# Designs tried in a protein design run: designed miniproteins, single chains, continued (2). Part 9

Each design is a single chain, and the fold is of that chain. pLDDT is the mean over its residues in the fold that is shown.

## One batch from the design tools (miniprotein)

Design m4299
Fold by ESMFold2-Fast:
Structure m4299 (fold): chain A 67 residues (1-67)
Amino acid sequence: MMEEIAELAREAAYHGGPETHDRLLALARRHPEAANAIIGALGDPPAPERDPERAERALRQLEELLA
C-alpha cells in the first residue's frame, strides 16, 4: 500500500491527471488512516529531483478532493 501511494503521489506531482487523483481518493476512502500517508507522499515524493511547487499543488488538489 505505501509503495502504491508513493507511486500515485509521484505521478500526481509530476504528471497530474484525473485518473491518478481518483485512485488516490479511492484509497483514502477505503483506508481513511492512509490519508496522512498520501498527503505525506505528495509533500515529499521519493524522486531525488523534486519540483516543490508541483508537490504543493498536488497536495492542495488532494485536500480539495478529500474535503
Scores: mean pLDDT 62

Design m4300
Fold by ESMFold2-Fast:
Structure m4300 (fold): chain A 79 residues (1-79)
Amino acid sequence: EIEELKEEAERLTLEAGKAAAAGKYEEAIELLRKATELAIRVIELLRREGKLSEEEAERMIEGLRELTEAYVEKLRELA
């Protein structure tokens, strides 16, 4: 499950990049948000398996959300 979620998040991130490069900013935003939610699920699962500490998982999730929203705002400016 973790590996499948990770692969899907990576695929969606690549598709978001391609959409943004093609000027499809709204599509890029949707794909990026989906990728981010899957990445957060992966981080939470890794924490539950003891592969990440609570502090590491929280920092990664908050950093990822902040980065994603900053990128989304930038893409919205271009749309």
Scores: mean pLDDT 84

Design m4301
Fold by ESMFold2-Fast:
Structure m4301 (fold): chain A 63 residues (1-63)
Amino acid sequence: MPRLVAVAKKDFTAQTPDELSLKKGEEVEVLAVHDDGTAEVRSLKTGESGLVPLSVLGDFRLV
């Protein structure tokens, strides 16, 4: 099945245990998008999962 992938457009630091820290340029798999403007993602670099604001993500593509 195709995977939805995005790129972090800026650094993001997790403020809760449910959030995932990202560095600008990191690629993530988008697992879910929530109505509050957050996304559940998995880092393609580390394999860790967590929530990030949709405003952090861009360059969405199916792979």
Scores: mean pLDDT 82

Design m4302
Fold by ESMFold2-Fast:
Structure m4302 (fold): chain A 76 residues (1-76)
Amino acid sequence: MVKEVLQALKEILEEKKVESLPLDEAIKLIAQKLKKSGATVKKLIEEAIKEGLLERKKVGDVEMISLTEKGRELAE
């Protein structure tokens, strides 16, 4: 389950050629890709952050989300 979210985020980041996405946009795009609710994806993202697989960084007024090295390894 968490691995699916990491894989979806990795694919979205590669497709857009960016290293990070706004958290709200990431939730929406991952939910669409995995055919899950945004609430489910948000819970999985929070768990992935707790496990050190994703990181949050504030850029201006926007919370950005990216993969850690450990997250990239599991996203294979």
Scores: mean pLDDT 83

Design m4303
Fold by ESMFold2-Fast:
Structure m4303 (fold): chain A 64 residues (1-64)
Amino acid sequence: AAAEAAATAARNRQAVAALEEAAADRDGHTPEALREGALALAAEAEAAGDTALAERARAIAAEV
């Protein structure tokens, strides 16, 4: 439903923003953990049909 899609999109966007912040603050996170989390979010975004968000998550994985 539209409401469920909006809620999922909001959650995924918030999760990607949190990963971007975590990637910027590398002192608290390993590259492996950041990469793993980013790839998991990319797969979830692709499954939801959000290609732009999946690309954003993959960009985080590529930087760490």
Scores: mean pLDDT 74

Design m4304
Fold by ESMFold2-Fast:
Structure m4304 (fold): chain A 73 residues (1-73)
Amino acid sequence: SKDLEAIKLAREGYKLYLEGKYEEAAKKFLEAARLATNPRLKAHALYEAAKALEKLGKYEEAEELRKKAEEAA
């Protein structure tokens, strides 16, 4: 299912985040959010992408994703 693929992408993003590869992590979380059909999964992926963008100093983009996550949940 698309949600299972989204979960796999989110897991890849989490591993990249732990490695300090924040740009790659953000891309994986955004792909997960795009594929996710479950609202909670989509919201979670958007929040994780925002957290990765904050590590890159992209605070405005991170805030936009947090707002989208709140709307998705």
Scores: mean pLDDT 88

Design m4305
Fold by ESMFold2-Fast:
Structure m4305 (fold): chain A 118 residues (1-118)
Amino acid sequence: MEEEYNEILRRGLQFAAAVLEEIARRFRELGLEEAAAEAEAQAAAIGATPSEAARALARALVDSLRSEDQLRALAATMAQIGAIIKAALSGSAEEKARVAEALRGFFAGLGVTIEDIA
């Protein structure tokens, strides 16, 4: 169902935005103001308002990361995912299904269930 895929895609956007906001916070704590500003701009570009559940999951994920390189890699990945989801939301039902299925698998690999994003 296209409506089910739209819901998965919107939850994915909320989570990507929340992760980028938490990465920006972490970069600021590390004194990396330029990297923090870039992550905040990427979160804003996604155009999704994260739910409390999305923010809690994003915080847990970001707090589990041990290095600046991991934070930078995750920020780049979430920015790309946000762009892919935005494109899929304006695309065909087939493209929405493909991206929604890929997102479910990707987030499961991070220990996140799409249903928990609320």
Scores: mean pLDDT 84

Design m4306
Fold by ESMFold2-Fast:
Structure m4306 (fold): chain A 56 residues (1-56)
Amino acid sequence: MSFPSLDEEQIRELVEAPSLEEAERILRELYPDMPEEKIRKYAAFYFALGQAQRES
């Protein structure tokens, strides 16, 4: 699995995103040339991690 080169601050921002749409926006700002399918997959992944932490 090839993830984009994200620093820990960027990962935290994605995980703490209040919505899936915000996580997608963050990824598009960081990687404007990334295909839409990849943005949605990565955004959903990091958002799900954030939800798991919030539900704990």
Scores: mean pLDDT 75

Design m4307
Fold by ESMFold2-Fast:
Structure m4307 (fold): chain A 83 residues (1-83)
Amino acid sequence: MEKRKEAEELLERAEELLEKGKKALEEGRYEEALRLYEEALRLAEEALKIAKEIGDEELIKRALELQMEIGVNELHAAVLKVT
């Protein structure tokens, strides 16, 4: 199923960017971390759109969970940047 595979690949890329963002955050590279989180969020949002279109509940859950994790990390990076 092309759409399911597309959503899976988008989620995998978003997960990789989230991991890179966490490393950047640990190293005090807040601007780089924010940029990585923003890119990860866009990919996860695209994956969620596809998952909803095909009605894949597991992909919908995975995309929503990933969006929440990215959002929390993005908020932490933003607060640390201005503090």
Scores: mean pLDDT 85

Design m4308
Fold by ESMFold2-Fast:
Structure m4308 (fold): chain A 85 residues (1-85)
Amino acid sequence: LLSKEELIKLAEEYIKKGEEYERQKKYALAAHYYMLAAEYYAQAGDLEKAKEAKEKAIEMGEKAGADVETFRELLDERIELAEKL
């Protein structure tokens, strides 16, 4: 069990990893780390930052060739589950 502060710190580190992979044009990896950041922000109760990270994950997933509609639905489900943890 992580504290709210620890969850936010991990989310911020995952944002930085997402940004690094985005700069390298490794969009699938960038999407993965932004998704993790969104889940950790949601678990911490920071729903605004969770939404921002989710939007970044969807953008990166689209650039990686993912079906955006299906990817958005999967992220919505994962974030909703994370909020309940």
Scores: mean pLDDT 83

Design m4309
Fold by ESMFold2-Fast:
Structure m4309 (fold): chain A 67 residues (1-67)
Amino acid sequence: MLEEIRKLLEEAGLSEEEIEEILKLIEQGDGNALNRKLVRLYLEGKISPEQASKIGRLAKEYIEKLK
């Protein structure tokens, strides 16, 4: 799961620092902070809506498994 998310973030052309920040939010289970970060990246033109949707879906599935 996290490997698949990392691959999508790398394909989006995000920096290693941004990738690590997003993965940390996913591991912490902070879905609200993750969603805000993905929306910000989209508004900055760093990811597409399709990329944000795929990443968010996989991250939500991962976080739900942490319950």
Scores: mean pLDDT 80

Design m4310
Fold by ESMFold2-Fast:
Structure m4310 (fold): chain A 120 residues (1-120)
Amino acid sequence: SELEKDLEEIIKKTEELLEKAKKVNAPEELIEAIEEILKTLKDLLEGKISAEEALERLAEVLEKLIELFKDDPLSVEILKSQLEELKKAKESKDEKEAVRAMRNTVRGLEVIVELYAKKK
């Protein structure tokens, strides 16, 4: 299905992001957040959780990261934007909107990892 293919691509990108975060010695809490996102996406692909539950788990991870990066305005703006998109996707109950929000969450975290790498 289109959903399964999109999810497999997002999972691959999340695995690549996790390795990149480890290589740049990102904060342990950021690495753990990416690991939780990866687990959530894999659980969704395997049918262990619903799309609604996956969006909720991703939102919880982003809320924790907002607190971690509270002194970094750009990271906070990115995370808040993605959190709003996840909430709208959950309210829409549209599978395509859910996939878009999940993909954009991973892309937002990639930007934050790159910003972290450039500070060192």
Scores: mean pLDDT 87

Design m4311
Fold by ESMFold2-Fast:
Structure m4311 (fold): chain A 60 residues (1-60)
Amino acid sequence: APELYRATAPVPATSPDELALREGDLVELLEEVDENWWRVRNLATGEEGLVPKSYLERVA
């Protein structure tokens, strides 16, 4: 099953590689890039990008 996470707060995108999220957005974990940054896909929009993992909580 895919690893699913929820944004616990609004996430800004400050570079082209980052993904902006709204609080409550559901994302799928694609890759753990490093200890702080994950590549995720937004399930509503299909957009992919880097987010700080500290903004995400596991839901499935």
Scores: mean pLDDT 85

Design m4312
Fold by ESMFold2-Fast:
Structure m4312 (fold): chain A 74 residues (1-74)
Amino acid sequence: MEEAGEAAAEGAREARRAAEAAGASAAAVTGAALLAMGAGIDAGLRGASAEEAREAAEEGARRGAEAARAAQAA
């Protein structure tokens, strides 16, 4: 749980940086961070290893950043 939380926090920071770099709104940046955190925590709760939780958080961060960019392009 604690390691999953750390992975989620790192993923959230990555998502925030990517969304901000894309010029996303504050709402889109927050959404990206929440997706990253949710993915990491969910993986941890399912008994995933810290490495798997980190990968899940990174996937969530990437999806959040892509959604933010798509919203800016649309």
Scores: mean pLDDT 66

Design m4313
Fold by ESMFold2-Fast:
Structure m4313 (fold): chain A 60 residues (1-60)
Amino acid sequence: SLLEQARAALEKGKELLAQGQPAAAATAFHESRVLAEQAGDEELAKEAREGVERAQALSA
C-alpha cells in the first residue's frame, strides 16, 4: 500500500542519516512525504518533511 511504502521510505531515510549520507536521506524522506500525502497520513507526511529539513541542513 502507499502507506506501507511511505513508512519504508521514512525508515530508509533514518538509516541513511545514521550512515552519514544526508543527501541520500533527503531523497528517501522526500519520497516518504509524497507517498504519505497521497495516502492522506498527515502525521507521517509531517515527520517525513521534518526529515527532509534535517537532512538538507546536514548537507549545507
Scores: mean pLDDT 86

Design m4314
Fold by ESMFold2-Fast:
Structure m4314 (fold): chain A 75 residues (1-75)
Amino acid sequence: EKEEQIKKIAKAIADAAALEVERDGTPYRGTIYISRTDAAGNGTLIGKATVDVPTPEDREAAEKKIYEDLKKFLE
Protein backbone atom coordinates (compact mmCIF):
# COMPACT_ATOMS: atom_id res chain seq x y z
CA GLU A 1 0.00 0.00 0.00
CA LYS A 2 1.18 3.55 -0.79
CA GLU A 3 0.60 4.65 2.81
CA GLU A 4 2.75 1.82 4.20
CA GLN A 5 5.58 2.70 1.79
CA ILE A 6 5.43 6.37 2.79
CA LYS A 7 5.55 5.37 6.47
CA LYS A 8 8.70 3.32 5.79
CA ILE A 9 10.33 6.23 3.94
CA ALA A 10 9.41 8.71 6.69
CA LYS A 11 10.79 6.36 9.36
CA ALA A 12 14.05 5.80 7.45
CA ILE A 13 14.59 9.55 7.02
CA ALA A 14 13.75 10.35 10.66
CA ASP A 15 15.96 7.50 11.93
CA ALA A 16 18.90 8.67 9.77
CA ALA A 17 18.52 12.30 10.88
CA ALA A 18 18.23 11.34 14.58
CA LEU A 19 21.31 9.10 14.27
CA GLU A 20 23.30 12.03 12.83
CA VAL A 21 22.17 14.28 15.72
CA GLU A 22 23.04 11.57 18.29
CA ARG A 23 26.47 11.06 16.67
CA ASP A 24 27.64 14.70 16.51
CA GLY A 25 25.17 16.66 18.67
CA THR A 26 24.27 19.08 15.85
CA PRO A 27 20.56 19.75 15.14
CA TYR A 28 19.39 18.32 11.80
CA ARG A 29 17.26 20.72 9.78
CA GLY A 30 16.56 20.59 6.09
CA THR A 31 14.18 19.80 3.25
CA ILE A 32 14.15 16.53 1.36
CA TYR A 33 12.93 16.10 -2.21
CA ILE A 34 11.88 12.81 -3.79
CA SER A 35 11.89 12.65 -7.57
CA ARG A 36 10.83 10.01 -10.08
CA THR A 37 12.73 9.80 -13.38
CA ASP A 38 10.84 8.63 -16.47
CA ALA A 39 12.27 6.69 -19.44
CA ALA A 40 13.13 9.96 -21.22
CA GLY A 41 15.24 11.17 -18.27
CA ASN A 42 12.70 13.75 -17.08
CA GLY A 43 12.43 14.13 -13.31
CA THR A 44 9.08 14.71 -11.63
CA LEU A 45 8.93 15.94 -8.04
CA ILE A 46 6.69 13.46 -6.20
CA GLY A 47 7.51 14.30 -2.60
CA LYS A 48 8.76 17.13 -0.43
CA ALA A 49 9.21 17.08 3.34
CA THR A 50 10.74 19.27 6.01
CA VAL A 51 13.10 17.42 8.35
CA ASP A 52 13.55 18.99 11.78
CA VAL A 53 15.36 16.94 14.44
CA PRO A 54 16.92 19.29 17.04
CA THR A 55 17.60 16.37 19.41
CA PRO A 56 17.36 12.54 19.12
CA GLU A 57 14.20 12.71 21.25
CA ASP A 58 12.49 14.63 18.41
CA ARG A 59 12.79 11.64 16.01
CA GLU A 60 9.18 10.47 16.50
CA ALA A 61 7.73 13.97 15.98
CA ALA A 62 9.92 14.41 12.87
CA GLU A 63 8.78 11.02 11.49
CA LYS A 64 5.15 12.06 11.88
CA LYS A 65 5.75 15.43 10.17
CA ILE A 66 7.69 13.83 7.28
CA TYR A 67 4.92 11.26 6.82
CA GLU A 68 2.21 13.97 6.67
CA ASP A 69 4.26 16.08 4.23
CA LEU A 70 4.95 13.11 1.92
CA LYS A 71 1.32 11.93 2.13
CA LYS A 72 0.24 15.24 0.52
CA PHE A 73 2.15 14.20 -2.63
CA LEU A 74 0.45 10.76 -2.96
CA GLU A 75 -1.52 12.07 -5.97
Scores: mean pLDDT 77

Design m4315
Fold by ESMFold2-Fast:
Structure m4315 (fold): chain A 55 residues (1-55)
Amino acid sequence: AVDSSKPLSELTEEELEEIRELWREHLISQGVPEEVAERMAEAYRRLLEREREEA
């Protein structure tokens, strides 16, 4: 389960994937096409991963 109160540095790969899926579903619910929503959600997940790793 995603704990939104956790700092980015404590997020697991599973939690990052859950955040990606939730963001994708949110975008689709806002009328974003599935392909675009998937790309945006993946970009967001990669951004969170970079922030966690300080890339």
Scores: mean pLDDT 73

Design m4316
Fold by ESMFold2-Fast:
Structure m4316 (fold): chain A 68 residues (1-68)
Amino acid sequence: SLEERISALMREMMALGVTPEQIAAAIGMALRGASREEIVAWLESQGLSRERAERAAELALEIARLLA
């Protein structure tokens, strides 16, 4: 189901060290039209490495696309 797909993507974000609050914020940014680069920069400012921030941003954008 769509819900199961979104839950799986959120679990991947948590495995990267993204907190539930950061997941909500990143998805919110994506839903408001933030670029991948803006989401990556924000996640790096929260303490994620570049590699983890890039993957987390991709996941947040995928979740936002599924919710739109």
Scores: mean pLDDT 91

Design m4317
Fold by ESMFold2-Fast:
Structure m4317 (fold): chain A 65 residues (1-65)
Amino acid sequence: MREIDKAVYWLGLAVLSSLGLVEIEEVDGKLHVTIKAETEEDREIALKIAEKLKELDPSVEVYEE
């Protein structure tokens, strides 16, 4: 995947974080993304973006709350 695809996914994650739909935390040198979305629709969108980001960057770990 191209660098621009990675940048777009990171931008999407940053927007979701600003809306409170995900929480981003650095733990032991790894980036932890926790899905905070309360509705099923928002959760599916947040998970899809986070999962694709992890596919591009394996150092990212995704968790659900």
Scores: mean pLDDT 76

Design m4318
Fold by ESMFold2-Fast:
Structure m4318 (fold): chain A 80 residues (1-80)
Amino acid sequence: PLYSFSPELLEFLRSLGETKDEYTLAEAVQLLLDYIEREKLRDPENPGLVDVSGTLLGELLGKDRVSFSELFDWIVSQIL
């Protein structure tokens, strides 16, 4: 199903060049994962952790480091 997301998640997605108003959960998750890989935010010493310090995503989350589980939970929490 297509979901409407919070203004906060849409701000992040629009920062990536996205223009849609609705996404599937799989599309939203894939866009986030593509961003992490493109920007090389994975912590090589701690599998499953992402360094979001200095990014818009880090500002929106209010954290410098997050797990993939926390990122997934955040996306789900942004569904309206």
Scores: mean pLDDT 82

Design m4319
Fold by ESMFold2-Fast:
Structure m4319 (fold): chain A 70 residues (1-70)
Amino acid sequence: MAEELRRRAEELVEEGARAFEAGDYEKAAALFREAAELLKSIEEVASPEDVARYVAAQLMAIAAEIEAEL
């Protein structure tokens, strides 16, 4: 289960990065938020790498949300 959620979170971050590069900041923010929520859902079995990915996804979502408001 956790391994599947990690892979899905990685896919969402990649999709979010592509949306961000395309200027679709609203879509990028939603994808980064979804990735962060998946990583949070495995909190009980989280590795330090999982925590780092969660923080990164949260920061990327915030950056995309700021861009979407401009």
Scores: mean pLDDT 82

Design m4320
Fold by ESMFold2-Fast:
Structure m4320 (fold): chain A 58 residues (1-58)
Amino acid sequence: MSMEEAREIIEEARRLVEEGRYEEAEKLLTRAVILSEGDVKEYVIKESKKIGEEAKKL
């Protein structure tokens, strides 16, 4: 997975959270973590944590 692909997935996951589709966002983020490596994986994990924290505030 490229960094561009990871950014697109993170943006889609944020949109899903805004729509209240938390389970779909979580599945998408989990898949992105599995399919990514190295610095891209670190980026996805970091952004996933932020999204999860934001979802809990809603």
Scores: mean pLDDT 80

Design m4321
Fold by ESMFold2-Fast:
Structure m4321 (fold): chain A 78 residues (1-78)
Amino acid sequence: IKEKIKETKELILKSKLPEELKEKLIKDLEEVEKELEKGVEELIKKHGLEPMSEKEFEELVLKSLEDLKELVERLTEA
C-alpha cells in the first residue's frame, strides 16, 4: 500500500496538472499515509467500517488509488 501511494505521488508530480492541484492531491495522499500509520484497526473503528481483514482493507485502499489515477488521467486529457 505505501509503495502504491508513493507511485501515485510520483505520477501526480510528473503530470501536467496545475501546481495547486498537485499540492492538494499530494496533501490528500499524505493524510492517507498518516491514517495508515495510526493502524488499520483504529481506522476501521473511527470510520464505522464493518470488521474486515488487513487484506480486504488493502484492496479497498488500492481501489481508491486506482480511482485517483483515473481522475488524474481524465484531468490531464481534458
Scores: mean pLDDT 68

Design m4322
Fold by ESMFold2-Fast:
Structure m4322 (fold): chain A 61 residues (1-61)
Amino acid sequence: MSVYELYLEGRRAFAAGDYEAAVRYFEAALAADWSGLPAEDAAVLRAAVEALLAAARAALG
């Protein structure tokens, strides 16, 4: 999966209340290949992934 596909799957899991799956998808997105993304787009997407990962982890306790 691309970074963007992993981000979308994480978003779907988060919206469904599956925070454990959301954490796994967002961690996979951060570990994926970010090359080929413009620096500005990469920065915005990374900030979104990190914020949602933190929120999913907070929801888990």
Scores: mean pLDDT 83

Design m4323
Fold by ESMFold2-Fast:
Structure m4323 (fold): chain A 69 residues (1-69)
Amino acid sequence: SVLDAFLEGGKLAEAGLKALENGDLETAKKYVEQLRELAKRLSKVPGMERLAEMVEKTAEYLEKLIEEK
């Protein structure tokens, strides 16, 4: 469901941010990859295009925070 996918994306983003806050850049990068894989899966499902875009933007934002560290 859209809600399940939204919650999955949120959990991955939260875990990535916590890894970054703890200085674990490799774990944070792993969560960026998992967010991108989620976005790719969602982009193949009709009606999930907006959610896929939001998840991809979340991955881009987390990646930017890692690069600024």
Scores: mean pLDDT 85

Design m4324
Fold by ESMFold2-Fast:
Parts: C-alpha cells; sequence; structure tokens
Structure m4324 (fold): chain A 64 residues (1-64)
C-alpha cells in the first residue's frame, strides 16, 4: 500500500471524528465532544499533520 493511501485514510478518520465532535457539541455533550476531538487529533497526527492535531487537542481541552 502506498504512503499516500495511508495518509488519506488517516485524514478521513480525522474528518469523521471532527464531524462527530460537532454533533456532540450541538447535543450539549461536551465530554463526548472532547473525546471525539482527541480521536480526530490522533488521526491527523497519524497522517503527519501535527499542526491540525495540536489544534484539535487544544479544542478538546477547551470544551471540557
Amino acid sequence: MSMLSEKRKAILKGVGYRILAIGHLLDGDNEKAAEALRKAAEAYEAAGDKETAEKYRKEAEEVE
């Protein structure tokens, strides 16, 4: 498998977790939103996007 395919899969997971986090925020569940943001950060870090990963880690801390 190419490195490009692995990076793309990681980014898609990050996007999915970010959307999940927004859903939890709209539902008022800040704890679940923070967990989803942390998982999004892990996915972006796996994709090599450390800047976006750090951004989502900070957002997770802020919503708790």
Scores: mean pLDDT 80

Design m4325
Fold by ESMFold2-Fast:
Structure m4325 (fold): chain A 69 residues (1-69)
Amino acid sequence: SMELLEEARKKLEEDRKLAEELLAKATDPKEQELYKKALEKIDKALEILEKAKDPIKAIEEIQALTMEP
């Protein structure tokens, strides 16, 4: 249902805010790189949700993105 997309979007926006906060506090270059990559994945997931015509396919694509190294 479309409700799943809205819940996923809210979760991603919360995760994005947390990642930005952690990136701002990080002094280790390796941690900074990890948080930058997390933000890039979150931004891609948000784009998938914005363009979503099928809720199930959108969630599947986001899950696949999260499982990529």
Scores: mean pLDDT 77

Design m4327
Fold by ESMFold2-Fast:
Structure m4327 (fold): chain A 71 residues (1-71)
Amino acid sequence: MTEESRELAREIAKELIENGVKSFIEKLAEELAEKLKAGEITMEEAEERLKRLLNPEEQEYALKLIEELLK
């Protein structure tokens, strides 16, 4: 199998993971935003949950979604 085939497989795998992670982050942001609106959790607790599950870039994206949903 050629180097091109391996590179393509890595690209496809990365795209699938990124799309899956993005969908997960969106769902998590919606859940946390709902809990924040209901007063069930604080913003600090929401950030702590994101920190446990997500890398720094994903945390930033999730926080932006939460802020948008809270407006």
Scores: mean pLDDT 76

Design m4328
Fold by ESMFold2-Fast:
Structure m4328 (fold): chain A 55 residues (1-55)
Amino acid sequence: DLIEEGARRARELGEMLGLPEERIEEVVAKVRAALESMETVTEEDVGRIIEEAFR
């Protein structure tokens, strides 16, 4: 499931960057919501949405 994969990658990246847990939860929620809004999800979409969520 690319949506769950995207959420997991976002959490891992947030932890690696040393973000507070509250911020990590916000980023994970944004990534999940963005991917769930799409009819088709690709690996490219996952990467792009994660990048956008961390801006």
Scores: mean pLDDT 80

Design m4329
Fold by ESMFold2-Fast:
Structure m4329 (fold): chain A 79 residues (1-79)
Amino acid sequence: MTKEQKYASLYTAANINESGAETSRKLAEELKKKGEEYEKIDKEKAEKYYKLAEEFEKGAETNEEAAKLNKEKAEEIEK
């Protein structure tokens, strides 16, 4: 595998992870809004939406960390 192919692979992985993080953060925001809506109607449903939002926030953090690692590896190859 060429240096260009290795770089492209790592950069693609980083972009996928960044996109995943953005999507997860948007979903977390939407779930928080639903939680706020249900808080006045059904507190148990609100709690479940908040819990789901927290899970997506953790997913975003994991994807952000993976993107950072893949970018660092790509930079090492570009040297």
Scores: mean pLDDT 82

Design m4330
Fold by ESMFold2-Fast:
Structure m4330 (fold): chain A 63 residues (1-63)
Amino acid sequence: DEAKKDLEEKLKTYIETEKLNPEQKELAKKALEYFLKALYDPDVKKAQEYRKKATELFEKAEE
């Protein structure tokens, strides 16, 4: 899926380029990890759970 891979690369580049402190970068990377699990998990319910976890971690990294 080209769109998923494009989004994945853009998010990785954003996290690497953004001027975040080490703790924020760690949270953002963890959020990306869960987001990728959500994108690639064939189980819709598990994918939704991973998406929620990713969102929570991204919000924590931004605060």
Scores: mean pLDDT 71

Design m4331
Fold by ESMFold2-Fast:
Structure m4331 (fold): chain A 69 residues (1-69)
Amino acid sequence: AKTFDELKALAVQKGYLTKEDLEEFDKLQGMAAAGPAVLDSLPKDKKVRFEELEKKFNDAVAQLKAEGV
């Protein structure tokens, strides 16, 4: 199975995510890993952006799996 980092790299390589999307997603995931209180303290625009990036990444992973990755 591909690691999470390998899936991120493949999503960017195939154009499902931009490099900028990945960098922003990594920062927001780091905040999420710190706990729900950190996510709850984020501005509304950052919460919406995190949800958009999470959906975009999940859609990219689903597409990669459909392609036999």
Scores: mean pLDDT 77

Design m4332
Fold by ESMFold2-Fast:
Structure m4332 (fold): chain A 60 residues (1-60)
Amino acid sequence: MFTLKIETPSAELAEELAREINEKFPEVKAEAEGKTLTLTSDGNVLRHIAAALIAIGEAL
């Protein structure tokens, strides 16, 4: 089991990302607390989620 913490620029963004991750990847437990997004699951799925979040950020 692996845990990944991501700092977002806003609490609203963290909450929206947590909701989207929970909907698309139910095997990942995504929790938003303030600006911090915490992902807990198997490392393979967390790596995929991290790559998707990085790609979204780079596209901006």
Scores: mean pLDDT 73

Design m4333
Fold by ESMFold2-Fast:
Structure m4333 (fold): chain A 88 residues (1-88)
Amino acid sequence: SEAVKLFTEALKAAAEGDYEKARELLKKAFELAGKPAELGEKVAELMKRAAEAAKAGDQEELEKIAEELEKLTKEFLEKIKKALEAEK
């Protein structure tokens, strides 16, 4: 789906340090999935905070952020996992 494609592109942007692009892509992905765009914004903020916590060596904050990210992105992650499981 387009929502999953945008979500995957957002993950790539975040991995490259482009959090502004990740934010815009996540807003669109959540909106297309029938979820509030504000949740996409929150996910982008959490990704940026995770990068900052990693630089600071704050592993407790990283674990907390990872749990919240998994909860907010569960539907997209399940769809990505399904697509990967179909690979041969």
Scores: mean pLDDT 79

Design m4334
Fold by ESMFold2-Fast:
Structure m4334 (fold): chain A 83 residues (1-83)
Amino acid sequence: KDKEIAEKFVKSKEYTDLVKKNPGLGTFAPPKNIIDGTVSESQMARGLVRYVGEEEAKKLGKENYEALKKAMVKAGVPESRFH
């Protein structure tokens, strides 16, 4: 059931709009990672280090992770899928 909710979320307008508003989100939190429950703040930050450096990557990773987590909670995805 939880995986089905995540699959529905990644096909939703909410996910598409979130990716448009938060640069990098689609790259570091793709549908596969959301469905599998493998999205983490550290993974989002790590992916950005090469482009913006460690300090900005940590900030942007946190901002993107918080935005995604908020949207997923509103869609009914359980917190156990966040790391």
Scores: mean pLDDT 72

Design m4335
Fold by ESMFold2-Fast:
Structure m4335 (fold): chain A 87 residues (1-87)
Amino acid sequence: SKLEKLEEILKELEELAEENKDNPALQRLLRDAVEGARKLVEEGRVEEAIRNLAKTLGFLADYARQRGDEELAERLEELRERAEKLL
């Protein structure tokens, strides 16, 4: 289902946050994105959660690329595309 696929994306973002312990600001932004999405889902605002998540992931991917972290940028872009496909 759409919700199961969204939860899979959120779990992968939590894993990325744990992998980026050396970047506390990025870790916080990733965790805030997950928490925000889950809050909107609990409120029944699923499509808004997906749209906001996809937008946030796009900004974070651009940020990672500017910082020279191409692997992180590619991973975030993959997750963004997966989120957009749920709309």
Scores: mean pLDDT 87

Design m4336
Fold by ESMFold2-Fast:
Structure m4336 (fold): chain A 65 residues (1-65)
Amino acid sequence: SSLIEEASKLAKEGYELVKQGKPEEALKKFEEAARLLEEAGHPVAGMWAVKEGKEAVEKYLEEKK
């Protein structure tokens, strides 16, 4: 499904934004990816995408302290 491909691309962009020190923008990308996965009929995968994204942001913020 093109929605799943787009969600994968958004998640990749999210991780890239975390590396660039843009956690707020990264979270938005993970939330967008989750929405597309939900639309594709994979709401559980969407929930995991958001959780993984939040964990990546939290680890970044922990190390930034």
Scores: mean pLDDT 79

